# Designs tried in a protein design run: designed miniproteins, single chains, continued (3). Part 10

Each design is a single chain, and the fold is of that chain. pLDDT is the mean over its residues in the fold that is shown.

## One batch from the design tools (miniprotein)

Design m8317
Fold by ESMFold2-Fast:
Structure m8317 (fold): chain A 91 residues (1-91)
Amino acid sequence: MEGAEKLLEEARRYVQKARELVKKAKENIEDPGKVAELAQKVASLALRYKLLTDERKSLTPDDSKVHEEAEKIEKEAQRVLEEGKKIEEMS
């Protein structure tokens, strides 16, 4: 139980860090190089989160709470990724 919660907390931290990078990209939208760099970091963090959650789902296939929380975090990560990509396109 504690192990699964720790993994979800780690995933949330990656999503939070990605959101902060998206915010910084918006503040620096006049600098295409910096925006592109930040967008790449956002994508990298979201991929790391997805890899960890997918691997752990295989270990607890019947834990509906863990899967539900992972799905919520996954949706937030996708939104952050999409936002970062749009900011990159605006550069």
Scores: mean pLDDT 64

Design m8318
Fold by ESMFold2-Fast:
Structure m8318 (fold): chain A 60 residues (1-60)
Amino acid sequence: MKVRITVPPEHLGAVRAAVNHFGGKILEEKPDEIVAEIDEKYLPAFRRLAEALGGTVEEL
């Protein structure tokens, strides 16, 4: 599934690492935003990560 993950720029590296670790694909990257294709089963993990980093996850 496609998701948009928005976090403060200082935490973007953690989001990038998580996408790669869970076998996802980065489609687009901005200073505060990553659009990625991820396995739907990991969506709750990405939501918890984004919340912990002061960010959000949006399903596309």
Scores: mean pLDDT 87

Design m8319
Fold by ESMFold2-Fast:
Structure m8319 (fold): chain A 77 residues (1-77)
Amino acid sequence: SHQDILSLISDILNEFGSQWQRLLDTRKKIKDAKKLGDAKAVERAQKELRELEKEIDRLNQQLLQKIQAFNQQLQAS
C-alpha cells in the first residue's frame, strides 16, 4: 500500500540522518587527528569514513528505489 511504502521511506530517511551525523563526526575526527599529527588516528578515521560512505550510498540507493516504486504506484492507481 501507499502507507507501507511511505513508512519504509521514513525508516530509511531516519537511518540516513543517523549515518550522516556519524559522517560529519568522522570528518571532524580526521581534521583533529591531522592537526595533532596522529597518523594512526587519521588512518583509523579514514577507514571509518570509507565504511560510512559505502553505507550512506547503500541507503541512498534503497531510498531512490522506494521513491521510484511509490511514483509508479501513484501512476498505476
Scores: mean pLDDT 83

Design m8320
Fold by ESMFold2-Fast:
Structure m8320 (fold): chain A 100 residues (1-100)
Amino acid sequence: MTNREIADKLLKKAREALEEIIRKTEDEKLREAIRKGLEEMEKYVEEHKDDLSPEELMEHIVESLQLLGDLAKELGDEETAEEIFRMAKEIEEEGKKLLE
């Protein structure tokens, strides 16, 4: 798998999970924040996939997810926060395996 394919695979996993959360979330502010965060995450990966290592791109995806989880918690949605934090951990673990 190429470095570009690894980054794209991890981003796809994050996108699919966040889109599922957007469908389930009833809080419009949280939904908008997740959509915005996903767009910014996708833009960063696209702009830097040829310049940054797949490890650095993975770290950015994980950090972006952690920030969204913190926001969900701040908005009082503990369940969505826990789901996002779990997804961040799963992406980090899968990314580390793909980089071995």
Scores: mean pLDDT 82

Design m8321
Fold by ESMFold2-Fast:
Structure m8321 (fold): chain A 81 residues (1-81)
Amino acid sequence: PEPSREERIAALRAFLDRERVPAELAERAVGVLETATAENAEQTRADAVAIRDELTALGMARVADLVEAELQDWIRELEAA
C-alpha cells in the first residue's frame, strides 16, 4: 500500500529529528506536506526549494536534497490525482 499523508508526515518528522534539523525548518517542511494541494502546487514547490536552500546554507546538503525530494514527490502525487 502507498503511504498515507499521515504516515509520510510521521516519517518526515522522525527523519528531521534524527538529522537535528532546526525546529523552524522542520515545521516548515511538515507544513508543506500538511497544506499542499494541486491548486497551490506552485507555492508549495517554491516553499520546498526555499527549505532546501536554507538547509544547504546550514551545511546540510544531503538532508536538503532528501527533504526536497520527499516534498516534490508528494506535490506530484497530488497533481496526478
Scores: mean pLDDT 84

Design m8322
Fold by ESMFold2-Fast:
Structure m8322 (fold): chain A 104 residues (1-104)
Amino acid sequence: MEDLRRLVEELSRLEERAVEARERGDSEGMIAAGQEMIDLLSEFASRETDPEVKRMLDNMRRSIEEALAELQADPDDPRAQMRLEMTMGATLVGLKAYLTTLQK
């Protein structure tokens, strides 16, 4: 539970960096933020013992991998940039929603 809270904090920082990079037209910065989020989700999933949580983290990672691959294919495509940003945001929202189910 504490690990997931730390993950949310780190993912929030990466989402903020991706938004800042997009506003500056820095596609490489967006790709770097997306890759760091994938790496972080992979690390937490590898240490997770709850199969439901591990599956959730693995699914989140795959969604970001797909959006990142689209942006890497055409870094100047504003739709690909927006898709990565939205996917990173949705991942953060989903993880925050899951954390609310653990508050008992």
Scores: mean pLDDT 84

Design m8323
Fold by ESMFold2-Fast:
Structure m8323 (fold): chain A 80 residues (1-80)
Amino acid sequence: SMEEEIENTKEILDEQIKTFEDYMKSKNVEEEKIKEIVEWLEKQRAEIIAALKAGDFEKAKAIYDEMQEKGGKIVDELEE
């Protein structure tokens, strides 16, 4: 069902955000910077869920792709 798919998506996004937070902590990123990034990711999560509830799968994917791109840039900076 759509509700089950939305709940599964919430769980996946929560796990991804937690994993990324833990990754940033392991790289000794400043606490305030981690907080800013996590707050931004939580905002994107809320927008993805809102798009899914509206049946706008293309919008949900676009927001998710933006999250992945920003995360990738942060990883690239930390792996320098």
Scores: mean pLDDT 87

Design m8324
Fold by ESMFold2-Fast:
Structure m8324 (fold): chain A 66 residues (1-66)
Amino acid sequence: MSPRELAERVVRAVELALKQSGYPDDEVAAVTERLRQRLDELLAKNPDATIEEISRVAREVLEEAR
């Protein structure tokens, strides 16, 4: 699986988790958009980013969200 495909799967997993936790659609959209931005930035700097690096970015975004 490419790092980009992995990043897309992580975004989908986060979106699903937030929806299942009862977050409103606008908040889910805001968090997932911020996550996409951060992951695009990571992949621009490191096209071979590992699952650990992608997961770390996702965790940081979720920690910043609340």
Scores: mean pLDDT 80

Design m8325
Fold by ESMFold2-Fast:
Structure m8325 (fold): chain A 92 residues (1-92)
Amino acid sequence: MTPEERALQAEIDRILEEYKKTGNIDEAIERLVELLRRHGVPDDLIEQAVTAVRKLLEMAKESTDPELQERLLDAARRVILSAFTEGLRRRR
């Protein structure tokens, strides 16, 4: 993992930890959009990632199983990292 990817992962984790405390999906999505846009991810990839992450966060909010909630949040992290990686690939 590059230093830039590591810093991005730490920012994603911070946003998702705040979501765990507030339950505010819209605020979490807004922060993730700003993060991806700041790192130069194209708008089409941001839109795809946001759509997937929103569904995962809604499923996590509706779940009463802490283990399933953590798996859904991990899936959200992977979706965001994949959008970032694909964005970097398109810039090369």
Scores: mean pLDDT 81

Design m8326
Fold by ESMFold2-Fast:
Structure m8326 (fold): chain A 91 residues (1-91)
Amino acid sequence: KKEELLKKAIELAKKASEYASQNRFDEAVRLLDEAAEYMEKAGLKDIAQKVREASEEARRLYDQGRTWDARMVLEKAAGEAIKEAEKELEK
């Protein structure tokens, strides 16, 4: 179950990064929030919280018209989520 949750989180985070790179902000945020839920269920509460905080920061930046900064925050959060989930899969 934990392995399946981590694999799903990685899949969702990869899609979020792809959508962020395409400036598909709402879709990227939705997928990243979903990835965080799977990471939390897998026991990665710290990284799930960090990802949620990044999503909130990105929303604020986007609302301010800072779309490039918002995208960068989402791409970075997605990359960190993938890295931490893959690290847990190696254990």
Scores: mean pLDDT 86

Design m8327
Fold by ESMFold2-Fast:
Structure m8327 (fold): chain A 87 residues (1-87)
Amino acid sequence: ARAAELAARRAALGGEPFRGIEEMPERELREAEALLRAAELVLEAIREGDEEAIEVFESGDLEKIVELLRRRGLDEEAEVLEERYRR
C-alpha cells in the first residue's frame, strides 16, 4: 500500500515510523510523499556535491526549494509543498 511504502522510505532515511499512517487522508499522504522526496533529493545533492541545491535546502526558503524541485522534474511534489506552506 502507498502508506506502507511511505513508512518504509521514512525508515530508510532513519526517521521515526508514522503514527496512524494507514488512517491518513489522501492529502496528508501526498504532503508526506512530497516531504520524503525532498529529503531524498537533499541526500542525493550531498552525494553529488551539488552546492547550489545544498544551499537552497539549508536556506529553508520555500520559494527556492519549490523552484529547485521543478527544475529537477518534480513538479507534482513542488506544487504539494507550495500549497502546504503557502498557508
Scores: mean pLDDT 66

Design m8328
Fold by ESMFold2-Fast:
Formats: sequence, structure tokens, C-alpha cells
Structure m8328 (fold): chain A 75 residues (1-75)
Amino acid sequence: HMTLEEAIEFARTASFEELKARIDEFKQLTPEQKSVVLSVVASTKKYTPEELRELGRALGVSDGTIELAVKAVEA
């Protein structure tokens, strides 16, 4: 089970496929921590807007929070 710190480091280095394969390890994070992970993933600029939306939905993050993360990268 990933801690928040482990989840952030994995998200920085992992491919989209690796992150999706291990998505269940993030499910124990709080909604606030999941939003932080999505923001960090977005900030790496390694993922497309579509991949960020797919990851956010898989994590159970709200559509509004997902779109804020996407917009932060598009600036």
C-alpha cells in the first residue's frame, strides 16, 4: 500500500500503463491526497489531458478537480 510520498514519487517516474496497473495501491489515500497526487502527475507534463482524466476518474477524484489539474498543465 502506497503512502502519499511513495505515490508521488511513483507518479513522477512511472509510465501511464505502470500507474494504471498499480492504481489500486492509491485507493487508500484520502480524497485530498488523491487530488494532490493528480496535481503532481499533471505537473510532470508526462501525461495527456485524456490520460489525466482517466487517472482522475480511476482514483475517484471529482470532474471539477480533474479539469483544474488539466488547466494547470495547459497554461
Scores: mean pLDDT 77

Design m8329
Fold by ESMFold2-Fast:
Structure m8329 (fold): chain A 68 residues (1-68)
Amino acid sequence: PTIVRLEDAPEEVRKKIEEAVQKHLDANPGAEVVEARVVTAADGTVYAHIVLKKGDKTESVVEKLELE
């Protein structure tokens, strides 16, 4: 497994993560993104790991990315 930050990811993967981040922000008004990472599993599956903060609460979201 490889973990990289959003801005270090390939542009195609970064775009998909930005879409996922925006989706979660739209669903959670007032939340902010604390962290976004790309996680590549050993089988090649790519995930977005997004940490959101709303008030004093943090929530982790893991979303599988659709890639070619």
Scores: mean pLDDT 74

Design m8330
Fold by ESMFold2-Fast:
Structure m8330 (fold): chain A 84 residues (1-84)
Amino acid sequence: SKSVILKLIGLILRLIGELLESTDPELKELLEKALELLLEVLRNPTKETLEKAIEKLKELLEKSTNPEAKEILEELIEELESLL
């Protein structure tokens, strides 16, 4: 649906904003990985692709030690789960 695509675009723009303002290399790497996952969903906006992206974001969250990255990843996961 158009509303799902617009929400994804909004989340992508938010991540780009965070990347541009961050000076932390570890945070940048995690945000770049999250951005790539959201771009994959935008390219093929299906329930299956969205579920796969959520699973990958949860894996990034479990492996992350950066508190700011964890907060951003948790928010992204919640926002994407709301689209299911």
Scores: mean pLDDT 84

Design m8331
Fold by ESMFold2-Fast:
Structure m8331 (fold): chain A 68 residues (1-68)
Amino acid sequence: SDQAQQQLQQLQNASQEQQQQIDQQNTQRIREMLKEAGVDISSLTDEQIEQMKQESREAVIEQLQAQI
């Protein structure tokens, strides 16, 4: 519970530079996961990738909040 709260706080209080790094890592992770799942990422629009990135971020936040 405390660990999940600390992780949420880190995400919320991250500096602009840290937020940019987290966003970049999340984008790369999603691209890798899609490739491993056999999804042709070249057929996906940038908008679809951004949507999946946002949904993944929301899912992580929701999971952390549920543990608090």
Scores: mean pLDDT 69

Design m8332
Fold by ESMFold2-Fast:
Structure m8332 (fold): chain A 68 residues (1-68)
Amino acid sequence: SAYSGATAAGIIAMSESAEKGKEELERVLKRSGISLSNPHAKKTLDSMRKDSKNPAFSEFDKALEESK
């Protein structure tokens, strides 16, 4: 349960870009219902966002807020 968010964050963190991370995230959420409400998942996404100007991270933030 708590590790579901960490797994999703790991998939995103392994992506070369936020766009690939978003596509992988959407695919995994659709298949397995992984939750991103985990604080550890948010921390990982925040770290990635600080290193990237890709607008897909703004979309991730929106998706995380909507998934609460």
Scores: mean pLDDT 53

Design m8333
Fold by ESMFold2-Fast:
Structure m8333 (fold): chain A 78 residues (1-78)
Amino acid sequence: MSQEILKEIEEMKRRIEEAARQAGLERARRLAREVIKKIDDTLNALSDNSVSPEEQLKMWEEAKKLAEEVLEEIKKLM
């Protein structure tokens, strides 16, 4: 996995955690935990199988889309 993808994942998790912290609601914290777990599960799947680079990129793009959707939902709670 490239350093750029790892940095992007770390930044996404940071943004989600910060948004949940600012919202201060249990629902926001739950949404953050669920999406972070989904991101971690995706990373584990990418490390566990001989998936092509093209498929790895697609899986990460799908995970990013879900993360952005959840981040927007958390922001609506603020």
Scores: mean pLDDT 75

Design m8334
Fold by ESMFold2-Fast:
Structure m8334 (fold): chain A 84 residues (1-84)
Amino acid sequence: SAIDLLNKVKPALSEEDFNELEEIVNAADPAKALNESKAKLVVKITAAAILGYLSAVSVENFADNLEKPEHKEVLKATAAALKL
């Protein structure tokens, strides 16, 4: 479930980034919320994965293209939570 995935990635995110992630995932129109979001790219990729738009393999590929180690760790945790 989306709630289970949110709980699994929460420890890897700051409070601010987690709150933005939760807002996107729980929006009445999550696809629109994701598209219009001003959140960090790492948060938007995590939201897309939780919503089922990205596979674990796609998330791992995005992680390899991010410069910040902390952002890579978030996406690796997200991919692991998807259990592919």
Scores: mean pLDDT 83

Design m8335
Fold by ESMFold2-Fast:
Structure m8335 (fold): chain A 59 residues (1-59)
Amino acid sequence: SMQNELLLLVYEAMLGASELVLERMKERGSDQELIDQIEAAAEQLRKRIEELRQQIESE
């Protein structure tokens, strides 16, 4: 559906932004606990993206 396609674009943009933030945090030597928390959030986004892609493919 168009709604799922648009939602996928939003989630992919959010994931891209999270990956950029993680790279900067690693470059700066940021707190590993905070890096781990953001990586966990990014993994949840990847899971939602995969679920959404499967929904679109089943249409």
Scores: mean pLDDT 84

Design m8336
Fold by ESMFold2-Fast:
Structure m8336 (fold): chain A 77 residues (1-77)
Amino acid sequence: MSEEELEAETLRALADIYYGLGKRLASQGKKDEAREWFKKAAELYREAADLVSGINPELAEEYRKLAEQVEKEAEKL
């Protein structure tokens, strides 16, 4: 695993945590707080995608799809 891939996996793991927090807040009716955490998660997924885009395009695409899914969930709140 390259330094870039390790950094990207770290960002993705943090994004997963933020996304989970956002979902928990949304289930509690805290929609504004949930949107903020979803946006932070999407930003981290996109940063992870950018880091690996030149070395692992398939993984980059996976991260971009996660960002898009989270962004859509934020918009629906």
Scores: mean pLDDT 88

Design m8337
Fold by ESMFold2-Fast:
Structure m8337 (fold): chain A 62 residues (1-62)
Amino acid sequence: AAPQRVELFVRSRPEDTERDIERLRQAAANLRAAQASGVRIEVHLRFEGTPEAIAAAREALA
């Protein structure tokens, strides 16, 4: 079977930072569940917004 590639697109605005962080935490949990199933996945993320909002979003995914 061909390897799976999962692409996530996140556009974060400064006024929505906290809500977007919660969404990213949920996405991270879902990705961990997929990894735990033994599937190898490749994830590509694109972030748009202010440097501060992007840094907060990236930190939430770590």
Scores: mean pLDDT 66

Design m8338
Fold by ESMFold2-Fast:
Structure m8338 (fold): chain A 80 residues (1-80)
Amino acid sequence: MSSEEKAEKFIAKLEELLAQETDPAAKRAIQTVIDMIKYALENPKVNVDEVIRSAVTALQSLYPDSPISEAVEALMKELE
């Protein structure tokens, strides 16, 4: 799977998670991650895989042992 295809699948799953989220702070965090990945896809000089890894680490650090943390961990396994 290409990095572009992987990123597009990641964005789609994050948008699903965003639609189900009710906490405003968590919605902002998920939206920021989506925007970062979209920026990486539009900029060939940016390593999209590194942006995805950084975004996952940030969400896991902000929301440890949460549905968000579990969802992004499952998503990373699905995209390997």
Scores: mean pLDDT 77

Design m8339
Fold by ESMFold2-Fast:
Order: C-alpha cells, then structure tokens, then sequence
Structure m8339 (fold): chain A 68 residues (1-68)
C-alpha cells in the first residue's frame, strides 16, 4: 500500500540522517536512491499523482536540509 511505502521510505531516510559515519554528500546520495526506489514503487501501485508529488516535495525538503 502507499502507506507502507511511505512509512518504509521515512524509516530508511531517518536511519540515514541519524548515521554519524556518513558525510552530507553520502547522506544526500543515499536519500536520492531511496527517492528513486519509492517513486518506482508508487508508480507500480498506480498511486495518485498528488500523493507522489507530496512525497517528492517532502524528500526534496529533507535534501535541502542535509545539503545546507
């Protein structure tokens, strides 16, 4: 389900953000990989465009904070 995909992505991103061994660049690359995987999963499930855009906006916001 979309809720499961969203929860999994949020948990993976949280683990990356909390990993003190990773540089900002390494965190950004890993988060972008999760974004691509999450987008593909949402497309396979025919998740509505609005939900896909909302998820993308949130991931973009996280990336902006990491790269600041």
Amino acid sequence: SYEEIKKEAEEKIKEILEDESLSKAEKAVRIMQIAIETYNKMKELNVPKEEILEMGKWIGEVLDEVLA
Scores: mean pLDDT 85

Design m8340
Fold by ESMFold2-Fast:
Structure m8340 (fold): chain A 94 residues (1-94)
Amino acid sequence: EETLAIAGHPGAAYRLGKKAKENGDLDTAIRYYEVAARQGNAEAALELGKLLYERGTPEDLKRAIDYFRKAAELGSGPLREEAEKLIEEVEKKL
């Protein structure tokens, strides 16, 4: 319900995710980045992948690869290159 309230505003979801991350609230950051990534925000998909990679569980590492792939598909240039490099780094830990 609350997540649906911001689904029409992907820029707001991404900003809220960044603010939550800066405040150390990783669970809230992940939730907002998931909403923004679902709405096609490549940067949110990249940031979500990075948070999951930092958490480091096998499940999170697999999810990180999926989000980095999504970031590469949605983005171009430097963002795509960063996402592709991060996929390689995560695969080393699987």
Scores: mean pLDDT 80

Design m8341
Fold by ESMFold2-Fast:
Structure m8341 (fold): chain A 63 residues (1-63)
Amino acid sequence: MIPKLIEDLGGEVAKYYNAKSLEEAKEAIERYARDGVETLATMLGMSPEEGIEAAAEAGLKKI
């Protein structure tokens, strides 16, 4: 359930910035959604870096 919020955020960022690689997705999230991902990760008991990683992976592998 909670991982879906990170997945949805990652998917939106990846689509909006047309990220085609994990590196591009991470850069977009770090630049434009870092605060949101850090907040969600903290609430989930994850590190900010783990949250960014999860969001980037989910954004690229939405299908």
Scores: mean pLDDT 72

Design m8342
Fold by ESMFold2-Fast:
Structure m8342 (fold): chain A 69 residues (1-69)
Amino acid sequence: SSQVGQELLKIGDFIDADIAYLKQQLDDMHAAGASREQARAWLDEVAATTNLTPAQRAELLAHIDRLFA
């Protein structure tokens, strides 16, 4: 089962290192054969359960689009 979201240990607002960590989780999901839809669903869950800003979400969505281009 996918546990990438469960490994996110963040309290409060995200910093650049946290966003880099989330990009690495997306890279790992892609390498493991996850679909674009699975990556987007994971990001939606992260955004729903954390203080991820709209700008940070847009950056991570752009990263997904590059990975699955």
Scores: mean pLDDT 77

Design m8343
Fold by ESMFold2-Fast:
Structure m8343 (fold): chain A 77 residues (1-77)
Amino acid sequence: SQQQQIQQRRQQIIQRYRTVYGLSDDVIRIVQQVMDFVAQTGDSQGGLNRFKDIMGIDRDTSVTQRFQQDLQSISQI
């Protein structure tokens, strides 16, 4: 189902951010909240903006660019 595909994609993204990028549990909770927003709304740009606001990031970085792509992958399911 579409919901199952979204859930699997979200779990893959979270696992990568935990294990490959070594993000803290606090940041992972924020990532989960943003992915939940994107899964419900399809708004990957709104999700990225929310992430940047919560994290206090005012500029685009390679990290925010990678996260934008991950959010877009959820919105396309």
Scores: mean pLDDT 78

Design m8344
Fold by ESMFold2-Fast:
Structure m8344 (fold): chain A 100 residues (1-100)
Amino acid sequence: SSKEEAIKSLRKVKETLQKLKKELEEDPNLLSPAQQRTIVAIAAYELSEFAKSLGFEETAEKLRELMLEILNTKNPTLEEILEKLDELIEIVEELIKKLE
């Protein structure tokens, strides 16, 4: 079903975000702060559009606000990037639970 495919897609997104978090924790210099900001902002944007496509408008708005917070941080610290990744992972888990 479309619901099962959505859950499968969200689980893959969660795995990708968890892998990125682990890679940044193991090698903080793997990506520049600007590259880290861009990747996490894109992830927030893509999740916002996906949540909207599923009818979760409030979750989509939260993700858009998160994207804007990330983009408006001129020189993000690694800690700030990891906190935003954790917020995205939590939102993905909430979306999976809502679909189950």
Scores: mean pLDDT 88

Design m8345
Fold by ESMFold2-Fast:
Structure m8345 (fold): chain A 82 residues (1-82)
Amino acid sequence: MSTKELLEKAIKGLRELLKNPDKEKAIKFLEEIREEAKKSGDEDLATLLDLAIDGLKVTSEEGLADALKQIVDGLEEKLKSL
């Protein structure tokens, strides 16, 4: 899968999670995308996803929706840079 396809998949999945936020589901989903990025050799994307995952792990349930929005915004900026 290309970097563009992985970013689009991540953005779409996180937007769906924003409708019914679940921290464990969000972390698991991003970990799956990160593993795909590592297998494709995209270390920059894998690092970005690691930072997003670490951020979610320390986020409160009350802050979850805002954290997910910030991650989506960051991934959308990365997609625009391609």
Scores: mean pLDDT 83

Design m8346
Fold by ESMFold2-Fast:
Structure m8346 (fold): chain A 86 residues (1-86)
Amino acid sequence: MKVIVLEVDVELADGTDGAILALSNAIVDAIESIPGVKAVAIDIEQVGPTRFRATVYVTVEDESVVPEIEREISKIPGVTEVRVVE
């Protein structure tokens, strides 16, 4: 098993606790649906009035699932960038 770290930049309509919780839930749902994902942890930082950065820690069985993780996160409304952090 390996831990993969992703940075996700997001633009939301508002910065309410509800919007942040919805974003967190959307990321977890997208990742946990991928075969080979074992655990997900998220830290979300507000970097502007409507801009957020999520640091996503994904425990995977095999790094071959990383492109699928990036693809699924990129489908979330408001996601502007997804990067694997080395």
Scores: mean pLDDT 82

Design m8347
Fold by ESMFold2-Fast:
Structure m8347 (fold): chain A 69 residues (1-69)
Amino acid sequence: MSDEELLKETQRIVAETLTALTEAGAEDLAAELVAFVNELGRQYKAGKLSAEEVLEKVREKAREILAKV
């Protein structure tokens, strides 16, 4: 999978998870996900994380957060 495809899949997972959290009224969890994704984005731009590592970390965080709803 290309970096472009990996980042597109990451964006899709984030969007779908945020939609589910907002529909559930889980504003605190939505804010936690946004903060997490923003930090990963900073690390990716700094060259500290690959696109694959960003996707894997987002998948794990989304699963963790959705389990709390």
Scores: mean pLDDT 86

Design m8348
Fold by ESMFold2-Fast:
Structure m8348 (fold): chain A 86 residues (1-86)
Amino acid sequence: SPMEVARTAIRALVHLISAESEIFVAKKKGKITEKEERVIKKIIKDVDDLAAKLKAQGQDDLADKLRKQAKKIKKELEKLVQKSKK
């Protein structure tokens, strides 16, 4: 239903904003902990799962945009993890 699609999209956006906020704070600190890394990885997975649900509901463009943003966050996380190991 249109309402179920809207709820799934809003939920994905809330998770995405949460992950972006965590990355922003970690960038300000110049480091990320293993616990913070695990939390962000879980959020990225949850966004991917919700994007897959949106695609199954025929919302291909929105699902692709969410996956693209999740991939961007994942790359930023990888850079922070590499810096934190030094």
Scores: mean pLDDT 86

Design m8349
Fold by ESMFold2-Fast:
Structure m8349 (fold): chain A 77 residues (1-77)
Amino acid sequence: SLEELRKELVELAKKVLELYNKAIDQGNTEAYRIAKEAIEVLKKAVEAIESGKPLDEVRQLIDEAKRLIEEAEKVLK
């Protein structure tokens, strides 16, 4: 549902902000770039919701952001 997608988006936004700050603190430029990309994808997901795009399109953007977040976590390891 749209409500479930919005809740997931909020949780991903919190997680990406934590990763972004950790990348800055560690001076990890690769993790920083990936986290920055994830922020941009989440922004696109918000814009898709606001413009009334199909939920499947929003889900695809959320899934892309999840992949980038997982990649940033691995690089920060």
Scores: mean pLDDT 85

Design m8350
Fold by ESMFold2-Fast:
Structure m8350 (fold): chain A 65 residues (1-65)
Amino acid sequence: SELEERKEKARKVLEKNKDAIEEVRFEGDEIHIRIRSRSLMDEASVAMAEIHLIVLGLKATIEVV
């Protein structure tokens, strides 16, 4: 399935930012990312991951905790 392939690629993209990510949840074609705001750099890293997920054809949302 193309959707499953996109999800797998999304998981690999997020792996580089795992230390800043509290939780990742997939809901159909949407991905929800929850992060700990420790620094502006952490926020920038997760924002870049969100852009990559959108390019992969997934709808991305970020919640900062």
Scores: mean pLDDT 70

Design m8351
Fold by ESMFold2-Fast:
Structure m8351 (fold): chain A 64 residues (1-64)
Amino acid sequence: SDQDERDRLLDELARLVVEALKAGKISRSEAMQILSQASDAQLNLSPRETARILRELIEEVKKK
């Protein structure tokens, strides 16, 4: 379902953010910005649209 896909992507984003923080690839401020965007999407958008935003955030973290 769209909710299952959203939840899977949230878990993936969380793992990537933690890994990037531990590796020193992102700052605490950058991590908070990413998490804020994910939280805002969850509160204001459908699961499908949230999944789209989460994929964009995942790619952004991977670029670091």
Scores: mean pLDDT 86

Design m8352
Fold by ESMFold2-Fast:
Structure m8352 (fold): chain A 77 residues (1-77)
Amino acid sequence: SALAEQGERAREEGERAAAEGRLEEAIKHYDTAASLFLQAGDRRSAAEALGDRARVLDRMGRGKEAVEAIQEAQRVY
């Protein structure tokens, strides 16, 4: 679906931003990806995007938010 394709693009942008150290931008891209995947009914891809977001939060030292993001990913999956 077009929504799932847009979600995949947003996830790719998030991975690029994270690789380049643009961690706040990576979080926004992963949030967009998760939202688009949920709209498409792709719960697995949405959960994976939320997991990617959690790893970025951990890299930023935002450990409590990272744990919350992992719990959200587990609920979505």
Scores: mean pLDDT 89

